# Ledger of designs, part 99: designed miniproteins, single chains

Each design is a single chain, and the fold is of that chain. pLDDT is the mean over its residues in the fold that is shown.

## One batch from the design tools (miniprotein)

Design m3447
Fold by ESMFold2-Fast:
Structure m3447 (fold): chain A 66 residues (1-66)
Amino acid sequence: IEIKIEKKKGLYVGIAEVDGLLAVGVGSTEEEAREKALRGAENLKKFGEKAELANQIALLALKYYE
């Protein structure tokens, strides 16, 4: 799984895509963001759309803080 890391307003955001669904992890460090994004991607494989909704909420929160 490839994870893209972005820095936004003092936070790190990890983004992974699984089967067209988006997994997002947010942390105070790049490593923390990668770890959380990986957990999100694992949840997408097990739970699909329910995990995607949680990750979309995280992305919307980050947009709001821009």
Scores: mean pLDDT 72

Design m3448
Fold by ESMFold2-Fast:
Structure m3448 (fold): chain A 68 residues (1-68)
Amino acid sequence: MEEVDEAIAALREAGHTEVAESLEQAKKDYEEGKIPKEVLKSELYRAADVLRQAGREELADRLIKAIE
């Protein structure tokens, strides 16, 4: 899930620290089996919306494709 790590870095760089932290935690929790894929998917869609607002549409699209 390199796209998720790239999204976290891009969100932090754009000043969206809270969204970046939420996504990073969701990725970790999913990898540890603590949350279902549906919860991770919700966090990814939220991050993608923020990335689109920041003009990072291609990264947002790649992020969504990574979970589908």
Scores: mean pLDDT 82

Design m3449
Fold by ESMFold2-Fast:
Structure m3449 (fold): chain A 67 residues (1-67)
Amino acid sequence: DEWKEKAKEIIREHIEEIKKKHPGLAQLADESLKILEEIVDKSKSKEELIEQLRKYNRTIAEKVEKL
């Protein structure tokens, strides 16, 4: 689904920004990326994904909600 691809792109961009600002968190950022991409793949609807993301990171959830 096109919205899943865009959601993954938003997540990847956010993780990339964290790695640039906080290089010491790179491993944790990569682990978070894998978990978040798995959540995207397992979500049955955009609404379900937004609820899951909101519990993890509000900024990512808001960007995905605007898709």
Scores: mean pLDDT 81

Design m3450
Fold by ESMFold2-Fast:
Structure m3450 (fold): chain A 92 residues (1-92)
Amino acid sequence: AEELVLEARRNVAKADSYLEKGKQALKEGRYDEAIENFKKAIDYAQKAIELATEAIETGSPEVRKIAERIRKDATSVLNEAQKGLEEAEKKK
């Protein structure tokens, strides 16, 4: 279960990185680059949600609490990346 938490955190960090790259590209009018980065952010955020959900189902109460926070963070990134993708696609 601990390894699932570590992998979930790694995927959230990757999702955050791509989300920030997407936001920067969108701000600069680089819509194709923004779309690519937001799609990658969505992919990593979804992987983090899946891993965190497995950790919640299989882990101890302590692991579950940590995994629930990671899932919430990943869901926030997913929502922001989806919004950014829609905006970039509309402006392209």
Scores: mean pLDDT 88

Design m3451
Fold by ESMFold2-Fast:
Structure m3451 (fold): chain A 95 residues (1-95)
Amino acid sequence: MEKEKLKEEIAETLEENKDTLEADAAPVLASADALLAKDEVDREMAELWREMVEALLNRDIDTALEHAKKLAELVLKYGPESGKENAKEMLKKIE
């Protein structure tokens, strides 16, 4: 599937935007906050979002994709319906 191409595109995007990665990470964290329900799963999802963003900032794309996959799986099980469509798109790209 498209995982290897996605990893290459992420690596290129990180290199092209290396000076703005911190600013680019902020809306991703804000989006996570907006999608989470308030329960025990919310804490796990918030931690995975932070770890994913930190991995991307450190150019550890494999770790970032593993955290993204776990996040998408949690959103599909416990998240709001609006988040589930985004989670399906993410899983399609990383699997």
Scores: mean pLDDT 68

Design m3452
Fold by ESMFold2-Fast:
Structure m3452 (fold): chain A 99 residues (1-99)
Amino acid sequence: MTRTLPPELSELFREALARKKAGEDVTELETIMGLADLLGIPVEQARELLENRDTEAIKEALEKNPERVKQFLEAVEKNPHLNPAQRRILELIEEALKA
C-alpha cells in the first residue's frame, strides 16, 4: 500500500541510509523516522514526542491511525530480531496504550 511521507522524512531517509552505509549508529534517526511514518505526523513532532515521552499525545496519535499501528505490531511480532529503533517504537506504543 502507498504511504504519504513528509518531505523532511525523505531527506532523513537519505541521510540515515548514507550514515548506515558508513557504519554509523542511526538508531535515533530511524526511531524518529519510523514514528513519524507510523503516526502520520511531521518529523519535528515525532522528535518532540520521543524526547518528552508524552504518552498522552502518542496515545491520541495512535488512536487516529489504528490500522497502521496494528500492521506495525503484527510485523514486529513476526520478526524474531528487532533493530534498536523498532524496539524503541514498540516500547513507546506499549506505554501509550497502557496509559
Scores: mean pLDDT 72

Design m3453
Fold by ESMFold2-Fast:
Structure m3453 (fold): chain A 91 residues (1-91)
Amino acid sequence: MMSEEQLLKKIKEDFPEVYDEVIALVNQARKDVLDANSPVEVLDIINRASLKFYEILSKDPSLTGDQIKTALRLFNAIVMQTAEKVMKEKG
């Protein structure tokens, strides 16, 4: 499984135009997970971050459906790993 650093590097190389937005969304998800009181809240945070990223990608007419799917898969892996790390740090 790719590390968070490897996944972020791949986003920077393949989708440089959205890299700053990815960093901002991941940082926001990290903060939101720190304040979460249940596993259901963590899942909602991950889902909301993914939906926001999809909205960003969907506004770019140069991206194909396959590129959007690839970017979303990479983003979801980053956010899930970030959430898992934060939850371990809290316990």
Scores: mean pLDDT 83

Design m3454
Fold by ESMFold2-Fast:
Structure m3454 (fold): chain A 94 residues (1-94)
Amino acid sequence: MGELEQRIDEILSEIEALASTLRDASYKEKVMKALEEAHAATNLLLKANYALSAVSGVLQSAVEEGNQDLVRRARALLEEGRVIFMEITRLESQ
């Protein structure tokens, strides 16, 4: 649990930093709500799912803004989150 949970918490912190740069207030609020839900989640899979939801919101807003740097950073976090989600799922199926 410790390593995967720490990595999710790191991703959540990075998503929060990216969310602070969003121009669209509605996307920012949606992302912040997903981050709160992730922090409140006691189940690791649910926590990872909310993290993926939050970073997807950042990516969508970044694309609409035409912010290429934010798109690149959000895509990297999304891929990291997907890897963690798959790793958790694999461990639970074992």
Scores: mean pLDDT 81

Design m3455
Fold by ESMFold2-Fast:
Structure m3455 (fold): chain A 78 residues (1-78)
Amino acid sequence: SLIEKAGFVKGEKVTFKKGEKIFEADFYHPVYRPGDVLMGKDGKTYYLVESGEIEVDPETKIATAKTDVTLTKLIDKN
């Protein structure tokens, strides 16, 4: 997979309910979908979107769960 080629392995899952705030985005990307990768607010932890959709407000860059969302933490194996 692209994740394994990038030197990552799948770690723990994190779940969000529809309407929950996830984080502030580094840049505006209007919607994250399953298969997309996003960075946590620490600027160094990556998460794979396993299910659901995330919407980002263009002004505030706050990422909010549009549906119930599951993310998988990506662990750098290097």
Scores: mean pLDDT 76

Design m3456
Fold by ESMFold2-Fast:
Structure m3456 (fold): chain A 85 residues (1-85)
Amino acid sequence: LRELAEEIRRTLTEEELAAMIAGLKRSTDDLAETLAFAREMYRILTEGSEEEIEAFKKKYNIEDSQLKLLVERVARFLIVVELGS
């Protein structure tokens, strides 16, 4: 998961990053709660212990196949914010 996030960060182009930041900035007010939730989710899924990840999966009834997709989507969303800072 950590390696996947690093790889996605490295593959973003300057133009793609700028476009994503502009889009995110425009929608930030509507997505404030979503951003906070996504940030927490990303931290748990990339830096969390196996126990925390299992508890998170159980709490939200997430299957293993959905877990990878969620990590990728959340990572792409948050990488724009992190790299844009």
Scores: mean pLDDT 62

Design m3457
Fold by ESMFold2-Fast:
Structure m3457 (fold): chain A 79 residues (1-79)
Amino acid sequence: SVAEIYRLAGEIAAIAASLPDPAVAARLQELTDEMTRAALSGDLARARELGEEIVALIPDPAAARRVRELVEQLIRTAE
């Protein structure tokens, strides 16, 4: 569902906003918006690429793991 995709994107954005570096938080917001658009348009290959970029930018391992779970759920919801 579109609502579930936006809910998952919002959870990723909330984690990004909690990070100490505002430049990293801003970039994660941009990538999350791009991933969400790709997923909603059915470009699952692009959504997966953007999801990997998002996870790679998160320096905290626990936050990175949680965001990976949310990215996987978002892409699965779009399938």
Scores: mean pLDDT 87

Design m3458
Fold by ESMFold2-Fast:
Structure m3458 (fold): chain A 84 residues (1-84)
Amino acid sequence: SLRELSDEEREELERAAREGDAATLARFAEEAARAGDLTAVLSLGQILERLGVDLAAALEPETLEALARARAILEAKREAAAAS
């Protein structure tokens, strides 16, 4: 399911999030997309948007597609919950 990060990768991710390192956060989003971890892609995409990053310029097309898919799944779940 979710990608297991190494101790080094976790430290890099925590530092990048703390320091607003958009390039490192984008790299982790790309790795999450390749691993099929749509939850991580969604979370990292939200952090990058809060930092004011242009996702279309920062992320690869495959990562943008994974983010769009993650958002569509989340919205579909919200619609299903609201319809009852």
Scores: mean pLDDT 77

Design m3459
Fold by ESMFold2-Fast:
Structure m3459 (fold): chain A 100 residues (1-100)
Amino acid sequence: GPTITLSAPESVKAGSSVTFTCTLTNVPSGVKYRLSIYRREKGTDKWELLAETELGEGNLELTATVSGLKAGSTYILTCIYMDEEGKVTEGASKEVKALP
């Protein structure tokens, strides 16, 4: 299947903006996927959608920029790809620590 990657720093200064990039490569011809980036604070179970693409063919790229991360919190970022029915095939995750 396709290859998904998520680029994110391991830490960021609280109150600054941080940019995350998700890429989907090795997409089979004629197949459409959607990329979505979600955030969750570590220790919670609530996911927040940060960004998503429309359904598209070929390689996809999605960027999300976030500010307002709480000092001392750790955030889990997950990028997933979904087919036309919304079925998730694979995901990539990174942890980002907001420094005081």
Scores: mean pLDDT 84

Design m3460
Fold by ESMFold2-Fast:
Structure m3460 (fold): chain A 88 residues (1-88)
Amino acid sequence: SDERIEFTRRIREMGDLIGTEEAKRLLDEIVKTGSPEQAQLALDGYRALERLRTENTKEQSEEASRFASENLLEVGEEVDRMIQERRE
């Protein structure tokens, strides 16, 4: 089924480009050229991937902020103490 192989390839390409204007362009092209079923699957897939991307980016940002607060600030304080000790 050449149509199924092509559709799968386009969906994969869209997923690999998620968060870019290219992914949205590919979505629009799939919606225009695909069957109603393919259009619905592409829309649902795009929305799910965008949601996961947004959630993952937020979680990564929150984790980085926590790490900085708990570890980088403590490391910075220790470095300052070491510099003060060497600067007599």
Scores: mean pLDDT 69

Design m3461
Fold by ESMFold2-Fast:
Structure m3461 (fold): chain A 82 residues (1-82)
Amino acid sequence: ITVEEGKVTFTNTDPTASRDDIDTLVFVAVGGKDGKLAFAIPDAGTTETLEVEDPAYVVVGRNGESARFEAKVGTTHTVTFG
C-alpha cells in the first residue's frame, strides 16, 4: 500500500488473496469520517489506485484479521495475513 498526494495505491502480491474472497476488504477513511471507499483486495499480481483527497487512514481486513495505518503522504505499508 502506497500513499501519495491525492491517491492511494494497492498491490496484491499474495496469490491466496482474491477479490472473490468475501472477507477481504480495503477501507479508506477521509478526514476522520467513516470510510466512504471500500473495495475488495485486488486480484493477485494486480494493482488498483484510488483517487482520494485528504485520506486519514487505511484499514485492510482479511479472514477476521485487520490492520490499520495512518495515511501519510510518502508512506508505504506492507500487510501480511496468516
Scores: mean pLDDT 62

Design m3462
Fold by ESMFold2-Fast:
Structure m3462 (fold): chain A 60 residues (1-60)
Amino acid sequence: MLSPLEQGLRDGDPAAIEALREQSREIAEGIGKVLGFDEEQTERWAEMLYDTELWVAKRM
C-alpha cells in the first residue's frame, strides 16, 4: 500500500512534492556528514535523491 506521501507524489500534489524535497535534503545532509561532502556535493545528492524518488513513485 502507498503512504500518503507516495500517493500525493503520484497525484502531483504540491505539498507532497515539497515534503519529498525536504526529505531528500535531510537524507543528503546525513550522507554528506558521514562521507565528508562539501555543500555543493550535498546539494547534488539531494537533487539526485529527489529526482530518483519522484521517478520511482510515479512508476509504482
Scores: mean pLDDT 74

Design m3463
Fold by ESMFold2-Fast:
Structure m3463 (fold): chain A 78 residues (1-78)
Amino acid sequence: MEKELEKFDKLLERLKKLRDEFATVDPELAAKIDQTIKEAEEAKKLIIENNDVETLKQLVKYLEGLIEKLEEKLEELK
């Protein structure tokens, strides 16, 4: 679980940076990213309480895919 939590925390940091970058070019998308961050932080609390490593791994994969798509969209806005 510790390695997955470390990955999760790094992904949240990356999402926060993307939120800040989108805030100047797409404020609506930035607000959606901020909501996703809040939901992910709440999910983390429940995952830790339930020791649900499988859900944590799925959440990490979901966030990785989301970040990739957001980075691609940011490049399109060059």
Scores: mean pLDDT 82

Design m3464
Fold by ESMFold2-Fast:
Structure m3464 (fold): chain A 81 residues (1-81)
Amino acid sequence: TKSVEELKAEIEAAMAEHPDDAAFQEQGRLALEAFEAYERTGKIEEALEVVRRHAESLGVPAEAIERGEAELRKEFEAIEA
């Protein structure tokens, strides 16, 4: 099982490999924000709500937000296991 710190480092490394991919950079920033919220609250639902609100403000489609939430939930559940 990976720690929050290890997952954040993996996201940062992946973003560094794709510096010219604006969509990937935005996805990475949202994922890092979710992990930071989880570190503050210890609650998956609160972390996902923070990302949902931010993604909605950026005009991300609801289907993409739902997909991203599902993937982030799996990562958080893996941390808690």
Scores: mean pLDDT 77

Design m3465
Fold by ESMFold2-Fast:
Structure m3465 (fold): chain A 88 residues (1-88)
Amino acid sequence: MKIGSHHHVSRITYEDGKVTITVSDEQNRVVAVIQLELTEDGKIKITVLSRGKKVGEYESVDEFFEANPDVNPEIRKALEEAEKKIKE
């Protein structure tokens, strides 16, 4: 599944070392969950879950954007802010 321009951020949850971004469609149905985790060496891991299944795994925000080039700017901004916050 690709995260596109018609998807929006419906929820963001911040935990120690983990950020969860819930992505919904125009009818407010949850279509994906994007999880960012800080690894012990200070790197991040991004996991995309859709309908209870892992549909993507990335080692950087840039790799996620390369796989999802049409992603809504609001989702892009949320991922960039999440990466910044988790690395602080």
Scores: mean pLDDT 81

Design m3466
Fold by ESMFold2-Fast:
Structure m3466 (fold): chain A 83 residues (1-83)
Amino acid sequence: MEVRVELAGIFSEEGKGVTTKVVGNAGTSEEEVKEAAKEITAERSGIKLEDAEFEVEVERVGDSLVATVKSKDTSAKVLPVKE
């Protein structure tokens, strides 16, 4: 399985969030994409995976699955946008 990851900080009217785009091939399950997105977002947000509370939305875009992760942990720090 090959997974590509893009990470961006986002700000919404509801608050700050982190968008992680995980792209899976046609053989990748939605659960695999969700798990990968949570792990990567936890690492990037400075939260340990076991302490993380994330919501994940998965969309199919063409031949790829794209996962968007938003932290629900009020103690979580959103990554600053770097360069």
Scores: mean pLDDT 57

Design m3467
Fold by ESMFold2-Fast:
Structure m3467 (fold): chain A 80 residues (1-80)
Amino acid sequence: MEKKKKENKEKIINITRDSLLAFARRLIESQVPPEKRDEALARVEKAIDEAINDVKEGKISLTEASRRVLEELRRILREM
C-alpha cells in the first residue's frame, strides 16, 4: 500500500511541474516582449526544476514549491 502512495506522489509532482510550466509559458507569451521570452522561460524553468528537486528530497511541500515558482514568475514579469 505504501508503494502506491509513493507512485501517486511522483505522478502529482510531475503533473504539478507540467501545470506550472504550461501556466508560466502562457503568461510569459502574453506579458513579456518576444526578445525577452527565452530569458524569462529559462529563469522560470530553472526555478521549477530547483523547487521540484527540493520536493523530491523531502525539503519542501508541493504547495511551497508552487508558491516559490509563482513568486519567481511574478519577479520575472515585474523586471521585463
Scores: mean pLDDT 79

Design m3468
Fold by ESMFold2-Fast:
Structure m3468 (fold): chain A 74 residues (1-74)
Amino acid sequence: SGPETIGRAVRHEAERFREAAPEAPEEALQALLDGAEKAFSAPDSTTAARHANEAGRRLRELTPEELYERAARS
């Protein structure tokens, strides 16, 4: 899959996260949005995947466990 596919997946995750956990820290949602933008702008799929993985890791660090689990189920 190309950067477009990966970026779209991260953006979709951000949209679901916003709806499932609107009370989550703004920084957590921003990490996903930044990750999607970096994935879309990546020169190749490997670089896009690294940005997506980093965004997911940052999301988990910034989000309270209960909110993260709720969003993951949505």
Scores: mean pLDDT 84

Design m3469
Fold by ESMFold2-Fast:
Structure m3469 (fold): chain A 65 residues (1-65)
Amino acid sequence: MRITLEFSNVRVPEDLREEVERLLTESARRGMEANGLPEITLHVDLDFPEERVREGIEGMRRGLE
């Protein structure tokens, strides 16, 4: 299983980008396991204000629990 994330237009601090990468990787892994997919590539545009990215991170954390 291979997961590749490509980020563009990153405006947020690196720690937030890394958190988004970690959460998206876990979400993708679960989806791939559920659907029997061998690999996935995600293109992620982060041209969003820091506050919006933080809100997205909290939403993803709740969804993964």
Scores: mean pLDDT 81

Design m3470
Fold by ESMFold2-Fast:
Structure m3470 (fold): chain A 84 residues (1-84)
Amino acid sequence: SDKEKYLLLLSIYVMMVSADLFVLERMKAPKEVIQKVNSILKQLESLYKEAKTADVKKAKEILKQAKKLVDEYNKLVMEAEKAA
């Protein structure tokens, strides 16, 4: 169903940011960077939890919110990479 597709995409976003956070912690990245990434991860996990109990229309809107968070995350990572 469309809702299952939205939940799958949300879970992929959560897994992606979670994996990146794990790598950043192992590389001993600055605490401030780890805290910002962890904040984004917690927001994505909250959106995933909300989407599970939502209808299809609401789940689609939650996915749009998650995509904006992932875009902000990607910009943060790109700027950090260019500054290094």
Scores: mean pLDDT 84

Design m3471
Fold by ESMFold2-Fast:
Structure m3471 (fold): chain A 89 residues (1-89)
Amino acid sequence: EVKLSEEELEAKKRLLELLRPAAELVATEGVDALIAQSEPELAKAIELALAGGPEEKIKEELRKFYLSKIPNPSEEEQKLFEEALNASK
């Protein structure tokens, strides 16, 4: 039996599709290129992370960015995003 619901699987796919261009850009052009091409909230989150800023503020800016791209996330999408934020090391 699959431990993930169909909704959770689709939420994972959408999250990966949202994040993949950013990850590829960092790998090829570096973090500065990502900051330059990012929405203001995402750029602030990256700058705060690089400066060693408080984790709560980084998460707040990432949530703002997520909601700007997915304004009506499903419960599964919101849960997966929050879990990803909390799993970050």
Scores: mean pLDDT 66

Design m3472
Fold by ESMFold2-Fast:
Structure m3472 (fold): chain A 92 residues (1-92)
Amino acid sequence: MKEAEELEKKAKEIEKKGEEGIALLTEVLKKHPDATSVGEEGELGKKITKIKEELGIDTSVPKSAAEWIEEIEKKKKEKVEELRKKAKEAKE
């Protein structure tokens, strides 16, 4: 069924975006272990913010790079599981 296939595709897209966000934040943490943000004009900062927004993460609360890695990983897993559950329901 097309709906199940579309939900699986969305799950893969969320997984990819989450992995990219974790990789970018890991680079920030490597350079600045105590960083709560990246520079406003930085390409990394802009990409990370977009990924957080796409995952539905509240970006208004200041967090360390390590805390944001954990939140992105958690939200990625939760959204992927929800989408895959809906895909299974759409098959029946």
Scores: mean pLDDT 71

Design m3473
Fold by ESMFold2-Fast:
Structure m3473 (fold): chain A 80 residues (1-80)
Amino acid sequence: ERERRLEKIEEYAIKVVESIIKQFKNPEAARNVLKQIFDILEKILSKEEVDRIMDKVIEYASKLNPELAEIIREIKKERE
C-alpha cells in the first residue's frame, strides 16, 4: 500500500515538473514553484523518499531542460 502510494506520488511529481518545464521558459521563475512542491512532499514523505523523487525528476528534467535540472540539483543540495 505505502509503496504504491510512493509510486503514484513519484508519477505525479514527474508530471508536475514536466508541466513546469513546458510553461516556464525562465528557470528562475520555476525555482520558487519547484521549491514549494518539494516542501509539500517533505510533509507527507520521508527525507529518503523525497530525495528519490528528486533524483528521478532531475533525470527527467535533464532530457527536456538542462537549466531546470541544475536548479533542482541545487534545491536538493540545500536540503542536505
Scores: mean pLDDT 73

Design m3474
Fold by ESMFold2-Fast:
Structure m3474 (fold): chain A 96 residues (1-96)
Amino acid sequence: SVSDLVTTLNSLITQLNSSSTSSSNKNSLAKQIISILEQLYDELNDSNENTISSLIHDAFLALSSHPSIDKSLISKIVELDIDIGVNALKNAVDKI
């Protein structure tokens, strides 16, 4: 469920932001976070789009704050964030 994915995502981000987390563990956590974000993206619909968009964007900011995280992992989140952002802009134009 989306709720279970959100709970898991929040737990992983908390672990990522811990000062005790090693650089290797940060990359492992980043991969797990991306897996959860991909699952959330698959659950995206008109009723949850804003919530899932916000979660993906917040995860991007969290991962980008850690210079030890592989740039290829950050690029995957950027692709998800851009796709949702482009769809939001198209929806805004359609309302004119």
Scores: mean pLDDT 78

Design m3475
Fold by ESMFold2-Fast:
Formats: C-alpha cells, sequence, structure tokens
Structure m3475 (fold): chain A 72 residues (1-72)
C-alpha cells in the first residue's frame, strides 16, 4: 500500500539521519505503529519529536515529518 511504502521511506530517512540510537528506535517504532493502524506517519513523527532527548534530534525528526507530509 502507499502507506506502507511511505513508512518504509520514513524509516530509511530515520536510519540514515544523525540521531541517537534511542531516539532513532523511538521514531521507527512510532512510524511502524502508525502505518499498521492506518494513521498519518507525519503526525506520528511530530508526536514522537516532543519525546526525544535532544533538540538536534527533535529538529531532524520534524524535518523528516515535513518531507513525509508532502507525500501524504
Amino acid sequence: SMLEELAKEAIEMIEKADLSAIDKQLAINEVREAAEAGKSVAEALRAVSKLLQSEKDKEIVLEIAEKVEEKE
């Protein structure tokens, strides 16, 4: 499905990004859960960004959310 492809692209962006291992795993888990539930991947990324450890990681995840939203 288009949502599964979008989730895969989001996960690839997260894995390539300069994020802490913990924040990377949190973001990946939220993307997977959102896709399985048929929910917005971009909204899941914005929600998880608020829970991340560093401001740098928050900014990176929000940038990924913006790119994902353009494809939603």
Scores: mean pLDDT 84

Design m3476
Fold by ESMFold2-Fast:
Structure m3476 (fold): chain A 66 residues (1-66)
Amino acid sequence: GSAEEAARAARRGAAGGDDAAGAASLKGMITYDEGNPEGARRAFAAGRAGADAAESARLSQKGALE
């Protein structure tokens, strides 16, 4: 997929973003509490990947403005 597709997905997630971020955080905390730090780490890594995709799309849009 393109950076624009990733940005649209990330922005869609951010538009319901309090719910999506809260759900991911809650799931990570529950997984950690169950003694599964690897599962919690995976959940947080997925959140970071979404942020990286959004940053790539932002840079592409900025380039188009100049």
Scores: mean pLDDT 59

Design m3477
Fold by ESMFold2-Fast:
Structure m3477 (fold): chain A 89 residues (1-89)
Amino acid sequence: SEIEQIVNRIAKKFNLSPQQAEMLKRLAEAILSGDVKRAQKEAGRIADELGLDPTQEFKLRLLARDAITQKIPLEEFLEEVAFMIKASA
């Protein structure tokens, strides 16, 4: 799928694990749904899985909301999330 192509490209660029790539895929699917509440819930789950503090979780939820409301290109949004994943490891 288009999502898998984008996620695989970003995973290679940022040297993400298969688990981290799956997190990007789940978030991409939530963003493409256009459902802000769903995207924020998925961002919260990923933040919990990564052990992010409340400030970083808030940033991830805000980024997910803005990706939908401000129509940020999916690849640009996922690259930003990949930076956060690598910073948390």
Scores: mean pLDDT 85

Design m3478
Fold by ESMFold2-Fast:
Structure m3478 (fold): chain A 65 residues (1-65)
Amino acid sequence: TDLSEAIAYALLREYAGRVTPEQAREAAERAVKELGITDGSDASPEDIRKAYELARELLERELGL
C-alpha cells in the first residue's frame, strides 16, 4: 500500500495535469502486484525501481503516448 502510494505520487507529479490520482494509483498498484512485491521490508531497491518503470509504462499506455 505505502509503496504503491509513493509510486502513484511520483507519477502524478511527472505527468502533472495529464493523469488523475486514481489512474496513477491504479497503475502503481498493478505494477506492484504484477512483480509480487510485498509492502514494507520485502522489496529490494531493484524491485522498487522495476515497479516504478512498469507503472510508468502502464500509465503511458493508458494515455496513448
Scores: mean pLDDT 75

Design m3479
Fold by ESMFold2-Fast:
Structure m3479 (fold): chain A 91 residues (1-91)
Amino acid sequence: SFKEYLEKFTEEQKEEALKTLRELLEKNGLPEETIEELLELYEKTLEGDVEAAKKLLEKLFEIRKERQEPTEEELKHAEEMIEKQIAEIEK
């Protein structure tokens, strides 16, 4: 059915977005445990969970404060790249 097709399509879009975020976080040298936690929150955010989105932003802010790296600019670039990837998939 069309509904089942849309659900499968959304899953592929989510996998690609999660993969992109994982690669960006790994490139910025974040620990694997932190990456897994952020990816879980991001997956819930993609499903429309506003509380997960808030927790994700709070954790990113906490990581930025505790680490001298990555910089605010690097995190902003990561966010912009993720937004562009989502927009490309939504075409």
Scores: mean pLDDT 67

Design m3480
Fold by ESMFold2-Fast:
Structure m3480 (fold): chain A 85 residues (1-85)
Amino acid sequence: MEELARRALELMEKALEAVKQGNYDEAIKLFQEAIELFTKAGHVDAANAARAALNAVKLYKEGKISKETAVRQVEIALEEARRAA
């Protein structure tokens, strides 16, 4: 259980770096993997934080929010996931 949550947090950290580098499709994939691991670990709040990060990247790709806003929302979601896990 603890190992799955740790791996999910590492995936979220890699996803944030992918967002900063402009690799949005890779970031989406990494957030989806993190959601699955948090869900298997029973960390509902951390899984929801990862879903919020995924949604922010999707909203940016749709032109609905700025890149700065998307990065900020992902950083907030990562901190929420760390606190919930």
Scores: mean pLDDT 86

Design m3481
Fold by ESMFold2-Fast:
Structure m3481 (fold): chain A 98 residues (1-98)
Amino acid sequence: SEREAIRQRVVVQLELVGLGTEAELLYRQTGDEAYKKALEIIEETLKKMSKETDPMKVIDIALETLEKIKELVPKGSPLEAAVEQLRETLLAQRERLE
């Protein structure tokens, strides 16, 4: 249903907002520019997602963003762990939409 598609998009957007909040907090705590770049990528992704109505495409956009963030952030950081956890959640959601 259209309502279910909107709900799925909102959930993905809220999860990315949460990831952005964690990136901002880590940037403030560490001064590492990688976290600032991750936040900027998340903000641009949220703008891109606002124009997309297909829930599968919304998930694909989010997954692409998570891969870009993983490449930028320090290995073993809390943000890398959060990215991997969200990736697993999104892959499970994607399977349910097929």
Scores: mean pLDDT 84

